# Designs tried in a protein design run: designed miniproteins, single chains. Part 50

Each design is a single chain, and the fold is of that chain. pLDDT is the mean over its residues in the fold that is shown.

## One batch from the design tools (miniprotein)

Design m1825
Fold by ESMFold2-Fast:
Structure m1825 (fold): chain A 61 residues (1-61)
Amino acid sequence: SKEDLVQAFKLLDEIAENVKKGTEEDYKKALELIEEIKKLMSDDPLMIEMMEELEKEIKEK
């Protein structure tokens, strides 16, 4: 829905801020937020693919 998309973009902004801070706890929070977006946007294959790529990048840090 449109509301789910708006919420997903808010969560993406929070992910970006956590990655920018760069502590282990912030990376853990970013991964939790990625899982929340994947659940919220489960019907959007492009969003899922983008979240999986972002998760991989964060885990490689």
Scores: mean pLDDT 82

Design m1826
Fold by ESMFold2-Fast:
Structure m1826 (fold): chain A 57 residues (1-57)
Amino acid sequence: MLSALRSLSEEEREHLKLILSARTGVDAADLTLRMLAENMSRAELREALARLRALRA
């Protein structure tokens, strides 16, 4: 999980942090990749990335 998150682009990581920030109330800048791995399932991560990709198209 954590190694997979590290392989993502900076934009993809920031997008995931914004999603978790909205759910937790924690500022996106204070969120770590570990917190993403602990608070988001693999399915949630894949869905969020697919939506980001669709928005870019």
Scores: mean pLDDT 75

Design m1827
Fold by ESMFold2-Fast:
Structure m1827 (fold): chain A 75 residues (1-75)
Amino acid sequence: MVELDEEELEDMRNIALGTAIKAYEEAKKNNDEELLKKAEEVIREIAGKSVEEFSEEEKEELIRRGAEAERRRLA
């Protein structure tokens, strides 16, 4: 049997993507060029598209999904 089910894999992906988008927004606010580049790379690898292709609404939704997935995993 698979130890990591589809729900666990999806939660981990959502946590990673939400965390990366949150880091990108924080990097933009703080002018942290290194964090900005790292967050963009992680987002591209997970989502298969550039962070700039997401709307503000989509970014907020992904951050929310990541936070909810993190809560489920830690509960």
Scores: mean pLDDT 77

Design m1828
Fold by ESMFold2-Fast:
Structure m1828 (fold): chain A 61 residues (1-61)
Amino acid sequence: SRERLLKLIGEILDLIGDIIDLEQKMKTAEGEELEKLKKELEELEKKLEELRAELRAHKLE
């Protein structure tokens, strides 16, 4: 449905914003905190790939 597509796009945009914020935090982080932020970035990137796959599937309907 169109509502599901718009919600999915919104979730993707929010996630991109979270990734940008995390990358900014990583610029000033050091040691153990930087390693934690790197793991969070990897998890957010995985979620983004999953949402992109769902968006592609929706477009193929």
Scores: mean pLDDT 82

Design m1829
Fold by ESMFold2-Fast:
Structure m1829 (fold): chain A 71 residues (1-71)
Amino acid sequence: DEEARRLLEEAARALREGLRALEQGDVKTAIEHFRRAVELAEEAVRLSTDPLLRALARRVKQEAEELIAQL
């Protein structure tokens, strides 16, 4: 679960960087960060057996996917 937790932290960071890019009007960079957040969150879910960590990772993935869909 250490690797899964690290991936979740990286996914959350990518989500934050994507939101920052959106605030600056850089839609292309935002989408790249959101796609990265989805990939990292999916890996965190795949590697983890911890229900809480899996739930948190699914939330990050869902938020990033919803943001991409709105752009």
Scores: mean pLDDT 88

Design m1830
Fold by ESMFold2-Fast:
Structure m1830 (fold): chain A 86 residues (1-86)
Amino acid sequence: SIAKEIEETLEELKKKIKEIAEKLGVSERDVYDVVHDRFLLKLPLSLAEIAERTGLSVSTVSRILKLAEKEVKDLVEKLRELLEKY
């Protein structure tokens, strides 16, 4: 079912956010906020705008985005497609 795939995709997304947070020594919330601002918003924020909104340094946002681009972007796109079908 689509509902089951949404649940599984959300759990995988949470796991990847936690792994990035642990790897970079930042909070899970910091990773989530960067992912939200770049991949979940209708109009993605720039690196500088994310840094201002979150209070993180530009270098920290950049490090989070490099890992999120690899590990999380495809999961967010999959989740978006599943939600469109639901």
Scores: mean pLDDT 85

Design m1831
Fold by ESMFold2-Fast:
Structure m1831 (fold): chain A 68 residues (1-68)
Amino acid sequence: SMSEEEIFREAELSLLIARAEIARKAGDYEEAAKYYAEAARLARELGDEELAAEFEALAKEAAAKAAA
């Protein structure tokens, strides 16, 4: 069973992903990049390197769109 801290961190990850997706769909690419980057960091802290890499890629894509 997961600790309360790990359960809280997984809930935080889900919220960050939801915020990133809402921002991306709204065209708020700077906010999307920020939340994807935070999600990637938290996923790595939770030991999910594959998920972290996925969100890092999404953060870079969003950052590129924000800079265009």
Scores: mean pLDDT 86

Design m1832
Fold by ESMFold2-Fast:
Structure m1832 (fold): chain A 87 residues (1-87)
Amino acid sequence: MKYIIVELPPGVTEEQLRAALPDGVEIVYFEEGGVAVLKVPEDFPLSALRRAIARLGGRIIDTFENKSEEEVIEYAKKLAEERRKKL
């Protein structure tokens, strides 16, 4: 499994993100106003995911292979906190 951190504009809900995502993509963490962690099969086409996220006004920040879900979620929380402190 591969984990992907995405950044979303304020106002995008978890339900809107879920509706935009291709089949086989799971939302494992969602924080309102900024960051989500997605879980995809190995070798999932990132181009399709990037297009879906871009339609919501968002972007892919990073991708992780061979990391636990918990480690990636904690990293995403730290990224969200760091961004809040710098704004």
Scores: mean pLDDT 79

Design m1833
Fold by ESMFold2-Fast:
Structure m1833 (fold): chain A 58 residues (1-58)
Amino acid sequence: SQQDQLRREIILTEASITVYEMQLYIYKKTNAPEEDIKKVEEKLAELQKKLAQLQAQL
């Protein structure tokens, strides 16, 4: 169903957020360039926005 597909997409989006949160943690701990940190933060913001939009459809 449409709702089952939506729930799966929510789970996949949450998994992607977790991966990028881990990447951000590594980048900050290894003192990565600020541009690289900013790029990961922008990706996280995009994924969080996507998650909110998907959750609003439930």
Scores: mean pLDDT 90

Design m1834
Fold by ESMFold2-Fast:
Structure m1834 (fold): chain A 56 residues (1-56)
Amino acid sequence: AAPRVEVRRVKDANGEEVLEFRPADGDTDPTSPAYQAALDEMQRVLERLRAEREAA
């Protein structure tokens, strides 16, 4: 199943662009364990893809 997470770029308080990961349903409640798990999973996927590109 495809991850139900949307990625957006926003500027933080320092004016630095950061990536926000949100449930596709538009629910931005970070207290949800599923939401936090989805963020962690997405980060791992991105890290692995990057590592594979670097290793090639």
Scores: mean pLDDT 64

Design m1835
Fold by ESMFold2-Fast:
Structure m1835 (fold): chain A 88 residues (1-88)
Amino acid sequence: SKKEKEEQIQVSEAISELLLKEIEETKNLSDLPLEEKLKKQIELKKKIIELLKEKFEDSEVAKKLIEELEKEIKKLEEALKKLEEEKK
């Protein structure tokens, strides 16, 4: 439907605006140690989830994307924990 397509566009635009803002703040990400890169990726994904919950509370598209992002965060947190344990 036209409404669903408009919602998909709005979600994509909101995420793109957030990503552009975060790139400005994390422009040297490539030069960071792997541990810090993982922390920044987790932080960014959490910010996207917060944005989606605030702006698109009742959107099915946003809800599905939040679930996918939460799974990605969990995997990144597990990878970070393993990396931190290997340094001790």
Scores: mean pLDDT 76

Design m1836
Fold by ESMFold2-Fast:
Structure m1836 (fold): chain A 55 residues (1-55)
Amino acid sequence: MLSLEEIIEKTKEILEKLGRPINEKLLTEEVTKAYEEDPEKVSEQVLGLLESVEE
């Protein structure tokens, strides 16, 4: 399981690799809410997305 800080950083990396604009305030707020509800599920989703954007 990733920490909230790691989830935020990895989500930013995913968005950067996809060429999407990053709104840090909204991203931090949404990720924090999702992490508080289910930190394990959010960790798994972020790791899976990060792996998929490597190719």
Scores: mean pLDDT 77

Design m1837
Fold by ESMFold2-Fast:
Structure m1837 (fold): chain A 95 residues (1-95)
Amino acid sequence: SEREGGIRFTAINVRLVGELVELEIKGDITREQAEKLGQKFHELRRAILAGDDEAAEKYLEEIHKLIDTIPNKDSAERLKKEVEEAAEELRRLAA
């Protein structure tokens, strides 16, 4: 249902933002990095919901490049996986 889709969409956003907050608290990323990643997550979300596959791929590439700047490589790998899982869930909600 549209309501169920909206709830799942909110849960995905809360999970991703929560991961950024946790990484900032641990000192794995700066506040500026967290804000930039959060902005790119919003752009990715909008592209996926609009069915703009070209824009979605571009934003995913930009997100991966930003994540690759994280010194803690275990944190970087985990965040990449979370983003990929979120993108897949968003594509299912948009379908």
Scores: mean pLDDT 80

Design m1838
Fold by ESMFold2-Fast:
Structure m1838 (fold): chain A 80 residues (1-80)
Amino acid sequence: SDEAQKLIDEALKLAEEAERLVKQGRYEEARELAKRAVEKALEALKLAETSQEVTKATGAALRGIGLQFDADLGLQRKAA
């Protein structure tokens, strides 16, 4: 659906911004954006009507989860 696609696009945009912040060492900001990306992707998954939309929404959620782990790891290394 158009609503699912819009949420997928928003999730991917937030994930791109989170990845950029991770590369800049801005881990707290990256974590917040990655969390929002996961939330948008899971909302898209609930509205998904096609297998292709399910695949895209799931991919966006996994990317966001990975970026949250990268940000958390960066924060732990910075605190040590």
Scores: mean pLDDT 86

Design m1839
Fold by ESMFold2-Fast:
Structure m1839 (fold): chain A 55 residues (1-55)
Amino acid sequence: EEFKKKVEELRKKAKEIIQKNGKIDVSTAREVLKIAEELGVDPGVAAAILHELEK
């Protein structure tokens, strides 16, 4: 479904941003949330991805 494709794209972009910044901090989280808004993905889903990658 369309939603799954957007979530996978967001996860891929989030990984790139985290790799670039070396850690998940407020700045990294802000960038990921910005991309989520661009893709039309719910902020709660974006936050869940960040928490998953932080663990």
Scores: mean pLDDT 77

Design m1840
Fold by ESMFold2-Fast:
Structure m1840 (fold): chain A 80 residues (1-80)
Amino acid sequence: MIEQIVADTYHQVLKLLKEAGVDEDTAERIARKIAAGVQTQDESLIKEALEEAKKAGVSESTIKKIEDIAKKGIEQIKAL
């Protein structure tokens, strides 16, 4: 189910951003962009969202975790 994969991606990314100290509005905006990029398989949109997270002060290790979550989401959608 695409909707479940997109929702899981959004919630996992949002949790990581909040734990990294990103404010709620910025975390929600970035998480929505990642989830949208996963849903549409838009790697450019995902890269833009990761750059926004980096500018918000998110560590490289957390950026890599978010990138991995997005890649897993895309692969799960492709497997449907």
Scores: mean pLDDT 85

Design m1841
Fold by ESMFold2-Fast:
Structure m1841 (fold): chain A 65 residues (1-65)
Amino acid sequence: SKLEQALEEALKKVEEMSKTESFSEVNRAVSEMLAKLSKTLSHEEVSQIARELLRKLGEIEAEKE
């Protein structure tokens, strides 16, 4: 549940930021979110969130070109 909540909130934030911010700002925010989550979640949980966020970043990068 904690992992699911963290992933959902992170994905929502990335999606919202992608509408108003540059790719560089979104990428920076993802790095900051992962660093913060590493203080409270296990390495395995952070890795799972990182994989999903990297997939989302790839989609955003392709759209913004």
Scores: mean pLDDT 79

Design m1842
Fold by ESMFold2-Fast:
Structure m1842 (fold): chain A 78 residues (1-78)
Amino acid sequence: SHEEKIEELEKRLEELVERLEATTDPAEIEKIMREIEEVAKEFAKLLEDPNLSEEEKERLLETLRRVEARLREIADKR
């Protein structure tokens, strides 16, 4: 279902951002950023699904905005 897919993607994204916040290894940072990019592509693909409810769409967009803000904060602290 869309809900299960959204929850899976949200969990993956949260875990990746937490790992990114915890590491200073350039190789690990590059690996995590690539994985974040792949998850972001999955979010974008899901947003194109015509069966996605307005509530599910708003949830996805809010999650992307929160992650973008956290990534900016991480970059600013480095």
Scores: mean pLDDT 82

Design m1843
Fold by ESMFold2-Fast:
Structure m1843 (fold): chain A 71 residues (1-71)
Amino acid sequence: SMGKVVDTLTLTVNGKTYEKVVTREHEVGLDAPLSASATFEVDGREIEVGGVTQAKVTEGTVETKKETTLA
């Protein structure tokens, strides 16, 4: 059976915060480093935000967060 991993990706640039949610499905019982990424368009530029988080997939929903702040 498949479980859901929901990643909230947050980018903060020049005091503005942007958020995207990425939902992925994996086999229940998987315990592994899972990657998620999203591309944000800020001031006419594409910025990729992502990372790897160790996650154990369950029959419910597993939530994780990845945050990036640019000066």
Scores: mean pLDDT 79

Design m1844
Fold by ESMFold2-Fast:
Structure m1844 (fold): chain A 64 residues (1-64)
Amino acid sequence: AEAEADRYLEEARKQLTEIFGDKEFADKVAEQARAAHRAARSPDELGDLLKPVVALTKKKLDEL
């Protein structure tokens, strides 16, 4: 359900804020992931839509 995805993304946003100490970055990642969940029609499509989000998170992790 959409509400379950939103709850999961809110928890992920909170965890990212704690890991990176950057609320603006965490909000950006969460918003992009939420948009991907809304647009995706299948798990495979969701994976493809999340690739940019994963790349952005990996780049930020490399800066730590």
Scores: mean pLDDT 74

Design m1845
Fold by ESMFold2-Fast:
Formats: sequence, structure tokens, C-alpha cells
Structure m1845 (fold): chain A 65 residues (1-65)
Amino acid sequence: AAARAAAGGAAAHALGTGEAHEYGDKAYQFGKSGNAARAAEYGRKAAEAGTGLAHEAGDAMYRYG
């Protein structure tokens, strides 16, 4: 269900304004500083805090960090 996945992504972003987004931001910051291990760790924390579609958002952040 691609349409459901897209709607879920938008909802995950809105819900992830809290913990999931904060962990995603930390993952990006560590990736930017060249700390790949910490970036991966916080990427997993973002996925843990956001269920379901947050996995896709975390993957996108990992690409940029």
C-alpha cells in the first residue's frame, strides 16, 4: 500500500517532532562530524522511538549523514 505508506510517512514526521526527530537530528549531527558509529546508533534510536514508517525517515537521514 504505497498510498498508505506515504500517509504514514507524513504522520511519522508529525509525530516525530518529539523524540524520533530529536534522535534523527543527533544521528545527522554525528554523521556530519564523521562519527559514523554514533550516527548509526542514534539512527536506530530514532527508529525505536518512531514505529513503522519512521524506519524510512531514519534511512533518509542516514543517507545525508
Scores: mean pLDDT 59

Design m1846
Fold by ESMFold2-Fast:
Structure m1846 (fold): chain A 74 residues (1-74)
Amino acid sequence: MPSLDELEQQLLGIIGDYMRGRLSAAEALARVRALEPAYRAALIAQGMSEEEADARLARGRAQLEAMLRELEAA
């Protein structure tokens, strides 16, 4: 099972590919969403409750969507 650090590196790689024009915003968002089940499981394995893990994922998703909207508007 990937560690939180490995999942964070995968997330940074997806954002990096978007910034280099290798992924559209929609493709980057889809790839990040595909990581959410593994990230959720890793957070729970680290002692986080399901409710806390879901709240963290919801915040991360909202922040990513806001960032992508700002970058697409530029």
Scores: mean pLDDT 81

Design m1847
Fold by ESMFold2-Fast:
Structure m1847 (fold): chain A 93 residues (1-93)
Amino acid sequence: MVRVYVEQGAREVAEAAKDLADEVRILPTGGGAVQAIPADRPLAVATPSNPEESAERVKEAVRRGEDIAVTGSGDANRLVAEKLREVKAELEA
């Protein structure tokens, strides 16, 4: 994984991403956060509307070396952090 984008205060995702990401970026707060991300690279987005499906997409994106963004509710942040820890464990095995 090359870049992880998180909203301000998403410490759990940022912490889980440190060993997997080349860069961790804090997005500005508010509805424009995802729109600030360059559209020049593949990006998997975790959203509150489909947190389980978003978490699966993030895990697959990490395996492919794609960027990820985490926006919205604390549930999306928690699920993404769990998936990042799972991938880290798999890579260390």
Scores: mean pLDDT 67

Design m1848
Fold by ESMFold2-Fast:
Structure m1848 (fold): chain A 64 residues (1-64)
Amino acid sequence: MKGEATITATAPVPDTGPESLALRKGEVVKAEILEEVNEHTILVRVLETGEERLVPTSLVEVEL
């Protein structure tokens, strides 16, 4: 699908605030990649909730 990605947590992603996506290790989320904020962080829209969240790239695997 155009712009859609599968995000898989390779480690626990902590809840660092309302702008961040918290995930358990092994959790899988379908999201749209909106922006590469920097080398360590991407901005995504979670398809199930429609919410925009920041995701640390070091703790997740992203598949387009």
Scores: mean pLDDT 77

Design m1849
Fold by ESMFold2-Fast:
Structure m1849 (fold): chain A 63 residues (1-63)
Amino acid sequence: SEVVLEGLRAAYEAGASFELIFKEDVEVTPEAAEYAARVVREHGGKIVGNKTLRDAVEAALAA
């Protein structure tokens, strides 16, 4: 979703927590998961609230 990607970019620029961006009702696209993995790698942040996105990012970082 473009909304999720825009939220990720805003959080990346601000160095903010991801808890207020990701909710369980938000659809997770492969593009959002890949971008989130890059943000976590760069900032060492933690994605909370959306288990599907968190699991996808953790798997990508572990691979």
Scores: mean pLDDT 59

Design m1850
Fold by ESMFold2-Fast:
Structure m1850 (fold): chain A 63 residues (1-63)
Amino acid sequence: SAASERRIITVARNYLDQGKLTEEEAEEVERLARAGRFDEAIALLESRVDFADPEAVRAALTA
């Protein structure tokens, strides 16, 4: 959904600003999210940022 796309992109930009993602990684997450490939976008975020509760974060991003 457009809401899921916006949330994933916002999270990627926030992590880029915090130095937890590179510009290339943040751009790839945005590309995947805009293509509707939310599972792959979230997997890329999870591979670079240790989420305290990955299941809860995934549910929130895809709601």
Scores: mean pLDDT 78

Design m1851
Fold by ESMFold2-Fast:
Structure m1851 (fold): chain A 68 residues (1-68)
Amino acid sequence: SALSEEERQRLAEENRRLAAEIKASGDVERYLEALAERVAERLGLPEEERERLLELLRRAYETGEVDE
């Protein structure tokens, strides 16, 4: 499977804390960076793909496709 139940729980807790903190600060760029880093690290993506993932997440957020 892509993620184990334990890993999903850990990611959910970390993302919940980060999202709450960053949402309170309004630092969307830091949130997207943290999200991209976690996804890339979990999937073992090379540095180049990590940067592309960050760009995709940034554009999706700007168009509102990530929200909801």
Scores: mean pLDDT 67

Design m1852
Fold by ESMFold2-Fast:
Structure m1852 (fold): chain A 69 residues (1-69)
Amino acid sequence: SEEKEKEIAEKLLAEAKKAAERVGDPKVKKLVEEAEKAYEAGDYKKAREYALEALIEAGVIELREVVLG
């Protein structure tokens, strides 16, 4: 249902925002912004996709930071 898609998108977007704050990477921030825009437009499927991509990118960036820092 659309209500369930919205709930999933909202939870993933919240986690993506936390990850973006933690890593500070511009690419992760841009993906979160795209997810927010999709969510505000009612496109919960795209919001979910962008939020998931942000979480994946945040994980990869965190691994790079551990190697470099």
Scores: mean pLDDT 77

Design m1853
Fold by ESMFold2-Fast:
Structure m1853 (fold): chain A 87 residues (1-87)
Amino acid sequence: LEEKIKEIEEEIEKIKKEIEELEKKIKELKEEIKKLEEELKENDDKELINRLIALKLEIIGLEYEIEQLKKKIEELEKELEKLKEEL
């Protein structure tokens, strides 16, 4: 029982680190988007527009992945609570 608790705690920690990495990527992509939006005000460039769309889609994908990982943490935390009650 105690070994299973440790395994779940380690899994939660790994997922939390993965979420942090994804949030960091989103931050970097949002900064790149801001730069491209400023550039687009001066240069109505189709290539810049396409890059902006691609970055926005990437952020949507990453935000979805974070949501799924957060749900997994909630399920694992719920299982962890049940196991701690059995101790």
Scores: mean pLDDT 83

Design m1854
Fold by ESMFold2-Fast:
Structure m1854 (fold): chain A 56 residues (1-56)
Amino acid sequence: SLEELLSQKSPLDQEILTVLNKAVEAVEAGNEEEAKKYGEKLEELMERKRKELLGE
């Protein structure tokens, strides 16, 4: 389950999953402003994850 997955993730991975879930909820609700906000935050977090994985 999502809850079990979140409990085993790093803080960054947990935040990525949380923001991704909020972005999906905003899109499903038709909330363009919130979808854009969470989409931009998700992109920032994914860039941080990329740097972590590449040892930068």
Scores: mean pLDDT 77

Design m1855
Fold by ESMFold2-Fast:
Structure m1855 (fold): chain A 56 residues (1-56)
Amino acid sequence: PLTPAQLAGLATPMSEERRRVLRGVGRTLLAIGDAIDEALKNGKSLSEVPPVPLQV
């Protein structure tokens, strides 16, 4: 069972939760960019770039 402190953490304002989601989306976009750069440096086609998992 969750402690009262953990329950208070879950009651964090929705704005903070939304900020976390947006940061995850931002990291995913950066990871996609890095994967493209890596593929280009190695002379690979974009079809050979491994899929980037969503980070939320």
Scores: mean pLDDT 64

Design m1856
Fold by ESMFold2-Fast:
Structure m1856 (fold): chain A 75 residues (1-75)
Amino acid sequence: NLEESIEDSKNGTPAAQKALDEARAAGVKGDAEEVEEYKTRFGLDEAAAQRQGGRDKISAKATAAGVKAIKEARE
């Protein structure tokens, strides 16, 4: 969990925040397969499953942007 905490900290960079805001504005939603998994395995309704899947995609994009921003700032 310490590694996850470090990764979450990287997501707080300006680039990661921008990536999150852009993805949120674009209405990123979960893939149909992920949505069905959240519905069937976790008992979420359609709207909650879509939000969770979209959050997973936004989080992954934000993490990648944060790592890139840190590398570029060090150069």
Scores: mean pLDDT 60

Design m1857
Fold by ESMFold2-Fast:
Structure m1857 (fold): chain A 93 residues (1-93)
Amino acid sequence: MEVTLELSVRVGETGEQQVLAKLTSSEVHNEVTIRLRGVDTGKEYEPVATGVDFKTGSYYSLFRLEDPGEQTVEATAEIPGAPVVVKRLRVRR
């Protein structure tokens, strides 16, 4: 099974950083869980928004980061019955 996990950074109105995690799959899944953690801090982030675009086969979660400066984040995508997909991103360069 081929799935692609992509991470992108957004900046909110107060200068807070947000991470959008997008999982693209050729198959439709009833349940997809995307988790985000700070590698440097060990902090787990809860998604502030989640959604599915069945037209593109995309599952997404938006995470708001606290303003701790530069950090590496790790996203973990879990689909029942599939191998876990992991992606890292450096935030605040």
Scores: mean pLDDT 76

Design m1858
Fold by ESMFold2-Fast:
Structure m1858 (fold): chain A 69 residues (1-69)
Amino acid sequence: SREEAVETIIEYLIQKAKDQGMKITDEAIRRAVLEASETLSDQQILEAAEKFKREQAERKEEEEKRKLA
């Protein structure tokens, strides 16, 4: 659903911000994404969430290959 896709995007951006050492709270990121989502179509939100899920799956597959090699 749109709501699940928005949550996926929020979780991805929170993790990315932490990885980059950004001093932004999880609540601030959630708020910014929710505000931006009001200007985006359902299709754009679903496509963004699907892309982020694929990137996470590829990262896990690479880590698994490194452990086996």
Scores: mean pLDDT 75

Design m1859
Fold by ESMFold2-Fast:
Structure m1859 (fold): chain A 58 residues (1-58)
Amino acid sequence: AVEALRAGDALGALIEIGRALPSLNEEARKLYEEAVEALRAGDRERAIALAEQADRLA
């Protein structure tokens, strides 16, 4: 997901997060949900930071 966000592929990042969501622990899931919300708001930098945190917990 982070790589897609860095490449500017917002849709690809959302698809990757959605696919992974059911297998993630609760903390990682919440961070990915916040990343999706940040991306919807147009805050790509926040979305990347939240996704990186989620990846560390996943």
Scores: mean pLDDT 70

Design m1860
Fold by ESMFold2-Fast:
Structure m1860 (fold): chain A 80 residues (1-80)
Amino acid sequence: SAEEEARRLIAELRRLIDEAEAKIDAGQLSPREKSILAFRLMSLRVELELLIRTKNLSEELVREVEKLLARADEVLARMK
């Protein structure tokens, strides 16, 4: 279902955000690792944006996705 897809993508994006934050805070990101993490975050972000635009998801799920996309944008900005 679209809801199951959304929750799986949410969990994956949250995991990537947590990983990126931990590595940024530790100063452990090489330029190559930044590029790989940025690409993964952007790809998952695009999939979630497309999902909320094209699927009839609950308002609660849409709100959860929007908050998570904002967190992803903050992490991407920190990697610049």
Scores: mean pLDDT 85

Design m1861
Fold by ESMFold2-Fast:
Structure m1861 (fold): chain A 87 residues (1-87)
Amino acid sequence: SARTEELIKAMEAHAQALTEKALELARAGELSAEDLERLAERAAEVARESRALAAQSSGDEKRLAEASAAAAERMAEALRRAAEELK
């Protein structure tokens, strides 16, 4: 549906913006490697929960849950990579 597509785009944009802000704060010394690792762990948990919801869902709900999982997975990977660069 148009509403689901709009929500998916909004969620993807928001996740990207949050990732970019976290990386900028890390570059400024405001977030440590440990802070980024904790954020990545939380993003990975959201991804896991969204994948579980997708497995139980169909149609627009499944699409939304899959998009949520993918966005959270990308965020977790980017934050984990940045944490390693700060060590």
Scores: mean pLDDT 88

Design m1862
Fold by ESMFold2-Fast:
Structure m1862 (fold): chain A 105 residues (1-105)
Amino acid sequence: EARERIRAIGFGVGRYLKAAVGKEMALKAGEAAAESIVESKGDAKKAGELTKKRLLELGVPEEVAESAGAATAYVTKLAKEAGISPEEAAELFLEGAREGAEAPA
């Protein structure tokens, strides 16, 4: 199901961010990624590029920022194909990312 898949992708991104930059920065980065999904207005390439740019500005390592950008681009594509709004996709992604960032080691 597309909604479950978007949340699961968010969870994976949140865990990866937490491992790379710690919980506090991972939560901020997850919010920036979700905002990028909304601002892309269904443009997957723009979502990925905005996510990567914002995460790099937050001090997230290049490889991690690039991976998160690929994830938000894919989420944007999945949402568009399933008729899910960018706003709903961002909310589902952010919910997953927060859970991933807060999950115990």
Scores: mean pLDDT 87

